# Designed miniproteins, single chains, continued (3), part 66

Each design is a single chain, and the fold is of that chain. pLDDT is the mean over its residues in the fold that is shown.

## One batch from the design tools (miniprotein)

Design m10421
Fold by ESMFold2-Fast:
Structure m10421 (fold): chain A 68 residues (1-68)
Amino acid sequence: STTLSDADVLEAIGEMYLGLGLSLARQGKYEEAAEVFRKAAEIYRQAGNTDMAERAEKLAKEFEEKAK
């Protein structure tokens, strides 16, 4: 059995925030979705997952622009 690392826990938190952001975006809550995607990006970056951090940052920017 693999012991969960701090990075594994952070990745799970990032995934939860990513899912929440997508749910808010589907509801048309674009400003809230953008904020949640920014949080997901920060958590993924802390986990060392640069690819997912960049993806979440792109989503945050897209929905921030839709909220204007």
Scores: mean pLDDT 84

Design m10422
Fold by ESMFold2-Fast:
Structure m10422 (fold): chain A 59 residues (1-59)
Amino acid sequence: GKLARAVQPVPATSPDELALRVGDEVEILEELPDGTWLVRNLATGETGKVPASALEFLS
């Protein structure tokens, strides 16, 4: 899958959201039409939605 890194903290304000710290690396599972991405945290294995604006692609 596509890999990305959190460039902003994500506080997870709803049950389907994933909390991230700056520097957390994620695998992008699905890009959603509302501007959120379904991701898996590579360190914890947790999955959830995060705003795409909080992530940058890893080259």
Scores: mean pLDDT 81

Design m10423
Fold by ESMFold2-Fast:
Structure m10423 (fold): chain A 65 residues (1-65)
Amino acid sequence: SKEKAKQELLRLIGEILRLIGEIFDLEQQLKQETDPARIQALQDQIAALRAQIEALMAKMRSLEF
């Protein structure tokens, strides 16, 4: 049971790190973007990824050790 929880924790950590990387790439794009429609789309994507991280962190908190 502890081993299963540890494997799931590592999987969730990996997913969170992947999403952080995507946010970083989108923030770099946002710094160079001048089109208001594309700026809005990038901001919406970043917000969606941040919400996914919050959901994954909530799942991590629910794991028993």
Scores: mean pLDDT 87

Design m10424
Fold by ESMFold2-Fast:
Structure m10424 (fold): chain A 61 residues (1-61)
Amino acid sequence: MKQQLVEEGKKLLDKAIEAIRQGNYKEAAKLAIEALNKYQEAGDDKGVEEALARIREATGA
């Protein structure tokens, strides 16, 4: 059962998006990296891709 890790990842990703919207890119990067870790543990390839996209957006990479 890895659904809880996916749910935790989604909540972290939502917070990262809010941080990006507010211009808090350091917090956004941290939250998106935490979301990435949750999705990797869950084996959610789609979540991993979404988290990586948000990390790139927050870091300007």
Scores: mean pLDDT 83

Design m10425
Fold by ESMFold2-Fast:
Formats: C-alpha cells, structure tokens, sequence
Structure m10425 (fold): chain A 68 residues (1-68)
C-alpha cells in the first residue's frame, strides 16, 4: 500500500540522516540500495560518489511517482 511505502521511505530517510554526518558516501550508498530494493531493481556498478547520489535521487523520484 502507499502507507507502507511511505513508512519505508521514512525509515530510509532516518537511516540516511543518521549516516550523513558520519559518511556522506555510506549515506548515499544506503539510500541507493534501499530504494533499489523498494523498486525491485538491481543496484548498478557506479564509478563515483556523485554517480551514486544521482542514481539514488533518480530512484527516489521513481518511488515518489508511485505515491501519486
């Protein structure tokens, strides 16, 4: 349901926020992996932090589209 999806997004957001001050790289990777799990897609092999962050944002947008 949309409610369960929102709850999962809140959990991911909380974990990401907790990691950001410790490691932005780990936070971005966690976000990418969790969002990929929600969408049922494989995490691509990415060459840089910027690529990981961009991919995570793209998957986040796709998840938000499911909530509309």
Amino acid sequence: SKEELLRKLEEIGREVEELIPKSKEEAARLALERLAEILGVEVPELPSFEAVARAALELQQRVHELLQ
Scores: mean pLDDT 79

Design m10426
Fold by ESMFold2-Fast:
Structure m10426 (fold): chain A 80 residues (1-80)
Amino acid sequence: MEEVRKEAERARDLALQGGTSEEVAKEMRKLVELSGTPAARELATAIAKAHSDVEAGKKVDPAELRATVDRYIAEIEAER
């Protein structure tokens, strides 16, 4: 549980701070490996989109991304 949250938060922060695609992909891979649930894959997709939007110079609201991450983490917890 806590490890999934930590990896999700790390991937989120890397996406928002303009981390490299490789760094974000590595953290998303860890997240999927830790839980293996459909919700974890959807979370990885949401983080990848946020990273792509940041790299394209699009405005991403950090609060909305945090809310999205929290929602998917709750779904991962519920799938246990």
Scores: mean pLDDT 73

Design m10427
Fold by ESMFold2-Fast:
Structure m10427 (fold): chain A 68 residues (1-68)
Amino acid sequence: SVVDEILEEAKKLIDELAADESKSPDEILQKAMQLVGELSREKGLSTSELLKIASEIVDYIDKLEKEK
């Protein structure tokens, strides 16, 4: 699905940014949400689909931070 495709791209970016220990969770979230917003506009996602993606990204970043 398009939602899963965007989530995969966003998680890949998050993993790359998280490997740079100088990046804060807020900076990672901002960059991930920029990508999600761009891809969602290109793919014509609904507000509910965008909110689902945003929720899963926030949860993913939170889980990465808890493992530090």
Scores: mean pLDDT 80

Design m10428
Fold by ESMFold2-Fast:
Structure m10428 (fold): chain A 65 residues (1-65)
Amino acid sequence: EQKIVSIQTALEIGAMAEGARAEFREEDGKLVITLRGASPEAIEYARLMAEKLRELGVEVEIRVE
């Protein structure tokens, strides 16, 4: 849905603004979000966005590198 795409875009932009990189991958109907060089603030932002995606029925996993 367009709402899910908008949330993904917002998360990517937000992570970049916090000095991190966000990578999105779909595996078996699960959205895997990999954060690289993430600050604690970027990680918290990603968790909040993941909660919004789960409310829309999307399975989400956060990975930090």
Scores: mean pLDDT 70

Design m10429
Fold by ESMFold2-Fast:
Structure m10429 (fold): chain A 104 residues (1-104)
Amino acid sequence: MAAAADRLIAQAEARVKALERAIELVEREDVTREDLEGARLIAEGGREAAETLRREAAREPDPAHAERLRALAERIEELARRLEELVRRKEEELREEERRRELE
């Protein structure tokens, strides 16, 4: 049981780092529409992973492991929401910049 929970925790921590990197990429000035589409998929995967981790936490017999899995699920969900909001803002900024160039 402990070894399986440790693997889930490690995978969840890796997901947190992947979401943090995606946020950094989306915040760049040179972000492309392809980058934004990729980031959207990462955010969707993050939400699905958070739901899976919540289910695994509910089934985890060790209270300490269950608490860690819940904390990681909340962190992943928070980062996924932030990434979705950033993608939405960047898509709007790109549309406004495109319109501004058309009017010049």
Scores: mean pLDDT 83

Design m10430
Fold by ESMFold2-Fast:
Structure m10430 (fold): chain A 94 residues (1-94)
Amino acid sequence: SLEEEERRRRLERQARFDVILNNPDVVKEMAKKNNLSDEDIEKLHRLAEEARELYRQGKFDAAREVVDLLFKAIENKDKSYIEKAEEIIRKARE
């Protein structure tokens, strides 16, 4: 059913989010497997740690959006998603 598919997608997104928040180092491993530069790997790791901090502050929507963008940056090898994630963090810290 549509509800079952929506539930599955929600659980998958939550699982990805939980993995990154519990261990930001996973982002480094994923980025290395996708042949990103050392500079981009370090940026992605810092953004994952910043998302974790946003979550601890109760800024759950911003933290989730940052994690989603990190996965898109890695999967698509597109640095524009890193820039978008940095912007969300800046606005959330204002």
Scores: mean pLDDT 82

Design m10431
Fold by ESMFold2-Fast:
Parts: sequence; C-alpha cells; structure tokens
Structure m10431 (fold): chain A 69 residues (1-69)
Amino acid sequence: MEVSDKITDPEVKARTQALIDQGEAAEKAGRYEEAALAYGHAASLAKDNGDDELAEQALKRAKELSKKI
C-alpha cells in the first residue's frame, strides 16, 4: 500500500507512508493489533488530507486485521 500524490504535504506524505510501512512490518511479524493501529492512523491522516481512496484502503486493511485479534 502506497501514499498517492493526492497528499501534497511532503511531511504528511512521509508520515502516512511510515505508518503504512509500520503496519506492513507488524502484519508480516504477526503483530495484528499493532498493524491494525498503524493502518488506522494512516487512514486518519489520509482522510484529513484529502486522499479518501487511501483512507478507505487503510481502514479496510485495519478492519481485516482486527478480525484476527
């Protein structure tokens, strides 16, 4: 999952990508609670910055992982 050019603020874009990367790393390690929280934070930042598609994707991923907890 990657941040799109819809998030134009480079600091917000970097932070959102870092949260996605954290979520992916936690998911790969089987840390589903940490992964869901990271994706949830990424979804909030994406939504607040106009990337509704990324927000929806990240939130869906967080919900899927929460079912494994």
Scores: mean pLDDT 80

Design m10432
Fold by ESMFold2-Fast:
Structure m10432 (fold): chain A 65 residues (1-65)
Amino acid sequence: SLSLVALELRLIGIATEHGGAVRTEFRDGKLYVYVEGDEAMVRAIEREAREYSELTGIEVRVFRL
């Protein structure tokens, strides 16, 4: 969906700004987000994931690498 693409672009932007990495997988109606970065990057990604989940009803799980 357009909302998922918009989220993915925002997550990539956050990772780029912080010098980290992010990877996303959409599977079985759930979004999995894998994060390699500092605490500030993880918090920013968790905020985006929470907002997306609240707006769409899609479960988002964030994993720190």
Scores: mean pLDDT 87

Design m10433
Fold by ESMFold2-Fast:
Structure m10433 (fold): chain A 55 residues (1-55)
Amino acid sequence: GPLVVEIRSDEEQAALAEVATRHDRELRASKTPGERAAVQRRLFADLEAIRERAA
């Protein structure tokens, strides 16, 4: 129902916000191209997981 969709939307939005905050923090802390590549790989994995759960 609409409440279930709303609850899931809020949870997905919160998860996306947490991923974005963590990614920004890790990216700012990264010093080398290798570290940045690892941060980006982690971001893609996190976004995929959220998308898969939302589907």
Scores: mean pLDDT 73

Design m10434
Fold by ESMFold2-Fast:
Structure m10434 (fold): chain A 51 residues (1-51)
Amino acid sequence: SVDAAVDQRVGELTRDTRTRLARARTLSEVIQVTADALRRIGDIFDAYLAA
């Protein structure tokens, strides 16, 4: 279902974002990782909300 697919993609994004945050060394890098994660959440929703 759409919900299960969204949950999977959000889970993958969460894991990836945690890894990237663990590697961030500056506030600027933290901001960039966070902004990227927000954009990717939007992309996931857009992909599944067209119906």
Scores: mean pLDDT 80

Design m10435
Fold by ESMFold2-Fast:
Structure m10435 (fold): chain A 88 residues (1-88)
Amino acid sequence: NEIDYSLYVLGQRSALKKYITPRIEQGVSLSDIKSELIEGYKSYQDDWWYSFGDLSQYLKRLNSVITEILNDPNLPISDEYRQKLLKE
């Protein structure tokens, strides 16, 4: 289940990288990648578990992992495309 994958990804950095890296290689925008993961995360939260602080921590961790992926010199994208994504 794709939603289960998104939930596991918060606790497993390697799984998050495996999800994000192919999408970056395929030219999917960072905005779209973030939206997919946020929607998956939110689908596991109800009004009692969901809080502004929890979402903020998720977004902070997500942005940290994306930055780590983009700064990986082994990421198979052009330097021009990498620099473009880093400005977003």
Scores: mean pLDDT 68

Design m10436
Fold by ESMFold2-Fast:
Structure m10436 (fold): chain A 58 residues (1-58)
Amino acid sequence: MEELEKEYKRYEKAVEIARAQLDEQRDSLPPSQVARLQATIDRLEKKAKELKEKIEKL
């Protein structure tokens, strides 16, 4: 249970970092790379939600 909470926080932090990177570099990156970053952020957010649900189930 505690390890799941640590993973959840790790994913939340990864989302924050990825969003900050996208925001700062949006104008410098090709549209394809911007789309890849957004897809990565979406995946990380989805994983964080699933981890939260798993923690609640335990």
Scores: mean pLDDT 79

Design m10437
Fold by ESMFold2-Fast:
Structure m10437 (fold): chain A 80 residues (1-80)
Amino acid sequence: MKEEAEKYYKRGLELYKQGKYQEASDYFVQAAELYEKNGDYEKAARYYKLASDFYKQSGNTEKAEEYRKKAAEYIEKARK
């Protein structure tokens, strides 16, 4: 569970270092989804925000906005 999320994060980080921002974002979304399933809304929000930022860097403004909204939703859920 946590190990799978960490695996996706590491893969995303490697792609980011290669300048492959959209692909890196896709992996950060997968990590966020795993944290969400485990009830770790704080980490889910963080990884959705990270994905949003990298989608914006890749020029994918639509997905950047989508995941910004998701990050905000999960920040509110984490508040409990």
Scores: mean pLDDT 82

Design m10438
Fold by ESMFold2-Fast:
Structure m10438 (fold): chain A 63 residues (1-63)
Amino acid sequence: LVGKVVRAVKDTGPTTPAVLGLKKGELVEVLREYSDGMVLARSLATGREGLVGRDVLEEVGDA
């Protein structure tokens, strides 16, 4: 997923300062993947970076 733009499949709020809050349908760029199923992502809407669960992200093809 690193370098790909992916979409949030559900709303999620920041539970800690390290966690990225997302709305369903929000697009993020995956910056890094971790072995625990978390990713470091940047929101394309807000420019904020943080950790997000890989399970709440869906791959989208945009040319």
Scores: mean pLDDT 74

Design m10439
Fold by ESMFold2-Fast:
Structure m10439 (fold): chain A 61 residues (1-61)
Amino acid sequence: MSLEELKKEIEELLEELKKLLSDEEYNRLQAGVDKAIALNDITVLRVTLHDLKKLLEELKE
């Protein structure tokens, strides 16, 4: 998966998480993700994607 593909999938997951989280929780999550994206590191982005997928699964119950 390319850096662009990872960023796109992270963006899509953030949109889904925004529906489930409070504005305050979403803003904290977005800030963390923005920092990860700014590093432009494929390993960091893969870990971020995995963490977001896990969070989404937990919130869906």
Scores: mean pLDDT 81

Design m10440
Fold by ESMFold2-Fast:
Order: C-alpha cells, then structure tokens, then sequence
Structure m10440 (fold): chain A 60 residues (1-60)
C-alpha cells in the first residue's frame, strides 16, 4: 500500500482527470505528479485521479 493521507478540505474535480474529495476521506498516494498534484486513489470510492496537495495531510 502507498502512503495514506487525509483530505482536510472538500474538493470538486474541475477536469475528468481530477478526483472529487470530501473532508475526512483517506486517499492512497500512487504517484507524485508535480509540485501541486499527486495521483491518488480514494479508498471510499475506489476511484483514482489527480488531487491537489494543498487539500491533503499525511496520516500514519
């Protein structure tokens, strides 16, 4: 399993490549894309997509 991080702010996908997120969701980091985005899997929905790093907090 990759690094697990918590979503700290609601986020609405702006493109088909981005992931909809709710505060309190746990996502698995699959890949760091750039300084602003990661590719992650939302463990609640099972969907993968791009998420902004600004809405994520590392958890154990």
Amino acid sequence: MGLLVEVVEDYKAKTPEELDLKKGDIVEILEVVDEYYVKAKNLKTGKEGLVPKSVLKEVE
Scores: mean pLDDT 79

Design m10441
Fold by ESMFold2-Fast:
Structure m10441 (fold): chain A 66 residues (1-66)
Amino acid sequence: SSLRERAEAAEAAGREAEAAGDYEGAIQHFTTASILYAVLGDDARAARAAARARAIAEQHGITPAP
């Protein structure tokens, strides 16, 4: 699959994990989406995915992966 398809799949997986209460999984998936969007040059989506991961981490007292 393309990098964009992988980024979109990671973003969708992040939303599903968050809805299921898997906040560590959500952070991991949104972080992956952010990296893939950045590689694609989609800086707006990369920043948004990173912001979601950060917000979930802050809300639930979780340290995101470096």
Scores: mean pLDDT 85

Design m10442
Fold by ESMFold2-Fast:
Structure m10442 (fold): chain A 94 residues (1-94)
Amino acid sequence: TAAEEAVEKAIKEVEKAIKNKESLDVILRIIYDALLRIRAATSDAAEAKALIDRLEKEVIQIIEENVSDPTEAAVYQMLVKGAAALAKAAIDAA
């Protein structure tokens, strides 16, 4: 689906951005764009939340594998978890 394609694209873009040592703003933009595309692509709240959970899990794994500084990794993980939580809350409010 278009929502699944958005998740797969975002995972690849985040991995590339982190490996290329791109700024946090670039990584967050990729994640926020993916969250918006998931919401736009499916009206099924359960499907949308499952895809958001998949995106969160995969991005956290990429951070753990590629970000060596514990403080930087913790900040990235906190922001990713926050974005995912906000997106799921917005689905529940709609």
Scores: mean pLDDT 83

Design m10443
Fold by ESMFold2-Fast:
Structure m10443 (fold): chain A 85 residues (1-85)
Amino acid sequence: NEKRKKGVELLVKALRAILKGKFEEAEKLAKEAVALFKEAGDEEGAKRIEELYKEAKEAYKAGDYAKLIGLLLVALGDLIELELS
């Protein structure tokens, strides 16, 4: 579960980077997160990471910071679940 945990940690960092307007940093972190889930054999998890990141970018572009914060909380919840597993 180490790769999946690291992947969610990177997703959380990517979403925080979006909140700061650091899109190049966010893109690198999100791609690394997706790669870690794929390496772990979790193709469903990789798709979920891609969708969360895409939705976060769309929320920022729309000025919907409440939605972006909500997505960050979802990612933090996923990290807590993986930590407890």
Scores: mean pLDDT 82

Design m10444
Fold by ESMFold2-Fast:
Structure m10444 (fold): chain A 64 residues (1-64)
Amino acid sequence: MAPELSPEQREEAVRMVAALLAAGLPEEEAIRRAARMLGVSPAQVRRAVEENREEVDALIAAAR
């Protein structure tokens, strides 16, 4: 169990999930996809998204 992402990994996870959500993927699928691309667990990505929800929402709004 290593629920800790580096600051760079958290930033990339938030950005990647936001981009996938803006592209129309469901949140669970976006989290799973981002986790695979970063080589981290889906739980780590979900936590980063939950802790940074306002940033995710702002990035989605900026992309649409």
Scores: mean pLDDT 80

Design m10445
Fold by ESMFold2-Fast:
Structure m10445 (fold): chain A 85 residues (1-85)
Amino acid sequence: SHMAFEREVLAALAEIIGAILDLDAPKYGSVARQAAEKAHEAAEAISRGDFDRAVELYNEAAKLAEQAGLTSTAKALRRIAEQVA
């Protein structure tokens, strides 16, 4: 039950980060939109129990966020990937 709750929280955090990136995409361009897409895909992977894929997607989202200049968001995404791994 605790692990199920933890996974739900991690999925919710991924969706929140994706939503924030979507709001900022008009300012930060197509790379920020791609980062949002990867964060949403990571949330879906967690909901399916595919944690290896979620880690991969969070790291891809972090790289894209960093390329867009969103360094704090990239750090948050990497931290979530570490917690899921």
Scores: mean pLDDT 77

Design m10446
Fold by ESMFold2-Fast:
Structure m10446 (fold): chain A 71 residues (1-71)
Amino acid sequence: MKELIEETEKLTKEAVEWLKSKGLDEAAEAAELYGQALLAKLQGKDEEAEKLYAQAKELGEKVAEEVLAAE
């Protein structure tokens, strides 16, 4: 369990940094929220995990809509 938590934190940080390096700040925020949701689920915080996942999904959908509108 602890190893999986540490790996999830590392992968989330790497994804967030990569997205920020590409100027995709809102996508990076969505990735961070999704990673936090996974970490909460792994720690048995199911209600917190569901809330964070919903926030990540909502922000991710908004980012996709804004990218399509920016054509």
Scores: mean pLDDT 77

Design m10447
Fold by ESMFold2-Fast:
Structure m10447 (fold): chain A 82 residues (1-82)
Amino acid sequence: SAAARLAAQRAHNRKLQLAGELADAQVELIELLRKTGDFEKHKSLSPQEIAELYKKYDKPEYKRIAQLSERIVALTKEILAG
């Protein structure tokens, strides 16, 4: 039906939007890790592990790394759930 096709298109468009947001967050995370000098040391860690590692630091860029890692985890879960 036309209604079913429209619903499927909206779901597809939402997944593309979430994928774009995920890509942007991943790029910013990599840039911040490179800026802190930690990219090579931590590039093998999952976003969840990076979030847990950086949560304890009170520096603005480290708080941003933790926030981006948490967002990557949340976006990945939402994409997989839809």
Scores: mean pLDDT 85

Design m10448
Fold by ESMFold2-Fast:
Structure m10448 (fold): chain A 66 residues (1-66)
Amino acid sequence: MEEERADAEAFLARLDALEPSLPEVKRPLLELLREAAERVLAGRRLSEEENRALLEALRPAAEAAA
């Protein structure tokens, strides 16, 4: 849990660093990722459905970037 929290904090720091460099169009994706990381930091684990929705949201962006 502590290790998972530290990882989530590092992830949020990466998102914060990326936000100024990303176009406004990608803001909803950043907010989705930030919200997920914040839930982990709050001591709540993502549900199976939330985790699945996150992966589905990321898949088109990853494919478009390839």
Scores: mean pLDDT 64

Design m10449
Fold by ESMFold2-Fast:
Structure m10449 (fold): chain A 63 residues (1-63)
Amino acid sequence: MGLTDEEINEAMARIAFAVVKIEGERENLSPEEIAERALEFASRMPKEVAEKLRELVEEWMKE
């Protein structure tokens, strides 16, 4: 059994976003600043992971 590339990319994006959120909350960053930091991380990731991370940030900002 193996995870699909799609599942791996989503898991990596979720982990990256969770780390950015935890660190941002500890630093008392605004939601907007946390989102900007997450998008900066996305720019340094493989395209497929970056796309999933951007989707997660967009969904989180809608709340």
Scores: mean pLDDT 79

Design m10450
Fold by ESMFold2-Fast:
Structure m10450 (fold): chain A 62 residues (1-62)
Amino acid sequence: SEDEKLAREFTEKLKEIVEKYKNSPKAREEIGKLIDEFLKRTDPELYEQIKKAEEAVKKKRE
């Protein structure tokens, strides 16, 4: 199924990040990007809502 294909792609990319960057701050950045990519592909409406919330929080902190 499409969900199984997405799960395999996510798992493979996650393994590549962990193998390349190990337990480093760069690994966390790359994992965050991977999560964003898959969220945007699986639930674009939720992704846009999260980005709006992040921008609102950022403006209040600065």
Scores: mean pLDDT 76

Design m10451
Fold by ESMFold2-Fast:
Structure m10451 (fold): chain A 60 residues (1-60)
Amino acid sequence: MEKEEEVKKKLMEKAGLSEQQARDIIDHVGAENIDDKFIETVAKVVALGREASAELRALR
């Protein structure tokens, strides 16, 4: 219980995910399989996706 809440909070704070997006990740991966390195990797992927999306939109 506590670990799921902690992981959800970290995903929302570090990766900028919504509560629903954080829950979806926990449901697919499992809270016990999500460590600090996983959260940091998700944050980096989200940041890169945001950057790539902005560049693609700027080409219009």
Scores: mean pLDDT 74

Design m10452
Fold by ESMFold2-Fast:
Structure m10452 (fold): chain A 70 residues (1-70)
Amino acid sequence: SNVDRAIFQLRIARRLITNPNAIALIDQAITYLQQGDVASAIALLQQALQIPMPPQAQAMIQRALAYLQG
């Protein structure tokens, strides 16, 4: 499913990120996706993208958002 593809991207992105606030937002977004709350997950991922991170991690979060919004 698109949700499973999004979670896969987010798990990899999380390992590239060192900022604990960004990690917490991603972990909570994964939890919302596992509960079927796609809208709350999208909001948290948009918040995470406002935090500085490696470009590769940013691209993975953007791919996750594309799976959830497409």
Scores: mean pLDDT 92

Design m10453
Fold by ESMFold2-Fast:
Structure m10453 (fold): chain A 86 residues (1-86)
Amino acid sequence: SFLEHLKAGEEALKAGDYEKAIESFRKAIEVTGGRNPYAYLLLAKAYKKMGKLDEAKEWYQRAIEVARELGFTRILEEAEKLLKEL
């Protein structure tokens, strides 16, 4: 389920297993058909922690796009802030 993949990704992030976190967040995105901007936000954070700033930027931009489209104002503001901090 979305929640199981999201939880697995967050646990992997806490453990410093960024590759596992990325895989889990990608599965969360797939399960929602790309309709949950929080999963994109977490994917971007995982790439940033790996030092992959170009990929982090791409996924923050996708989080912004989806959050704007679906009206997730808090996630939109968070993603815009984190993108500026790259």
Scores: mean pLDDT 88

Design m10454
Fold by ESMFold2-Fast:
Structure m10454 (fold): chain A 56 residues (1-56)
Amino acid sequence: SDAELQARMSELMERQLELIGKIREAKAAGNLDEARALAVQLMEIGREMGKLSLEL
């Protein structure tokens, strides 16, 4: 249903904001390997959001 797709989109948006914060913290700490790994996760979230937006 559209409501379920919207709920999933909201969940992904919250996860995206969490990852952005963690990437910022990792960079500030000089932990570039962690920042890189988190950035990959962020790209996957963006890809999933893109797919869901085509279904809405």
Scores: mean pLDDT 85

Design m10455
Fold by ESMFold2-Fast:
Structure m10455 (fold): chain A 89 residues (1-89)
Amino acid sequence: TETIEKEVDAEVFGGKVVARVSHEIKNRDATVKVEAEADLGAKGELVNIAESLGVVTAVFRFSEEDSEKLKKEMEKKPVKVHATITITD
């Protein structure tokens, strides 16, 4: 089991705050778990995870309530999303 931490920028899509996290894996048969938490303690909901050519991409969407809070923060500074990627071979 391997744990990788990444930081990505929060984006706005369709009025919701979203985050996209990508990581290259060496073993396509590995089990990959991705979790995301934005600044201010908002937790992301995993809406899609896909692997293509050894790259896993996870897409997170934040709730309506958290998206409103995060969008207000984005008016002052870029909001960061912290992702934890756990890979089990």
Scores: mean pLDDT 84

Design m10456
Fold by ESMFold2-Fast:
Order: C-alpha cells, then sequence, then structure tokens
Structure m10456 (fold): chain A 68 residues (1-68)
C-alpha cells in the first residue's frame, strides 16, 4: 500500500542524504508527496534544493520512524 511505498522512499532518502545525493533526495520527496505525505515530501525537496543533507537526513529518519 501507500505506507509501504512511503517507507521505501524514506529509506532511499536516508541513503541518498548520507551519500550527498540531492537528486535522489528530491525524487524521494516527490514520491512522498504523491503518496500523501506532503509535509515530509516538501521538507525533503526544500533540503535537496538547498544542498542541506543534514536536514534531509533528519527529515527522512523522522518519516521512517512515523512509517514503521
Amino acid sequence: GNKEKALKAAEAAIEAARKGDATTVMAAGHSLKELGYEEYGEKLIEAAKAGDMETALEVAEEAKKELE
């Protein structure tokens, strides 16, 4: 369901943020928005645009925790 897809997106964002991969963080953010997790998705997109991988990691980890 949407929750399982959102969890995968959050996990992908965590890995991408750790690697400094802003493109993958942004893609994960868009996926979360499409799956109904708009606030987490928007925060990931904003962090990716800013190159702020520390914030991206924090947001992605919080999203994963809420989805577990």
Scores: mean pLDDT 87

Design m10457
Fold by ESMFold2-Fast:
Structure m10457 (fold): chain A 118 residues (1-118)
Amino acid sequence: MVQLTESGGGTVKEGGSLRLTRNVSGADFANSTVAWIREPPGGGALGVAGLSADGSKTSYGEEFKGRATISKDAAASTAYLDMKDLKVEDTATYYALVASEDTLTLAFGEGVEVTVVG
């Protein structure tokens, strides 16, 4: 059974920065793709960032290009999303998605709530 822990949310000032962290245990994390998804309070889930299983390829949503960095540490079984120059519009629940290429298994965490105040 996959155990998932997400952290780094909370209230942040506009223009600030934060790191979201997802620790994953019981999964084949070394061979897993990672994505971060944003769901604002009004609805409409949006992709923030994606990282290939080998860590060689990244993708970013248009709103986050140049402001977000996705990474993972396979040895620590941890995924990261670093965000800077935060905007009030970045207020959302953020979910890390981990997908194993070996088993086609998908795992979502419970999400991390981020509130950006001006």
Scores: mean pLDDT 73

Design m10458
Fold by ESMFold2-Fast:
Structure m10458 (fold): chain A 58 residues (1-58)
Amino acid sequence: NWEEVIELAKESLRLNPANVLAHMYLVKAYRQLGKTEEAEKVEEEAYKAVPEVEFFKP
């Protein structure tokens, strides 16, 4: 379930804020749940922690 993905990704980010996979999972999970604004906030945080991350792929 996407809600479980969000919780696991948040736990991963709590241990390592620069975890690219955790940011990616959070963005995908929020978008699947229709929480676009939350997904955009996670993308902004990911760019600050890991500038190389690309989240604007269609």
Scores: mean pLDDT 73

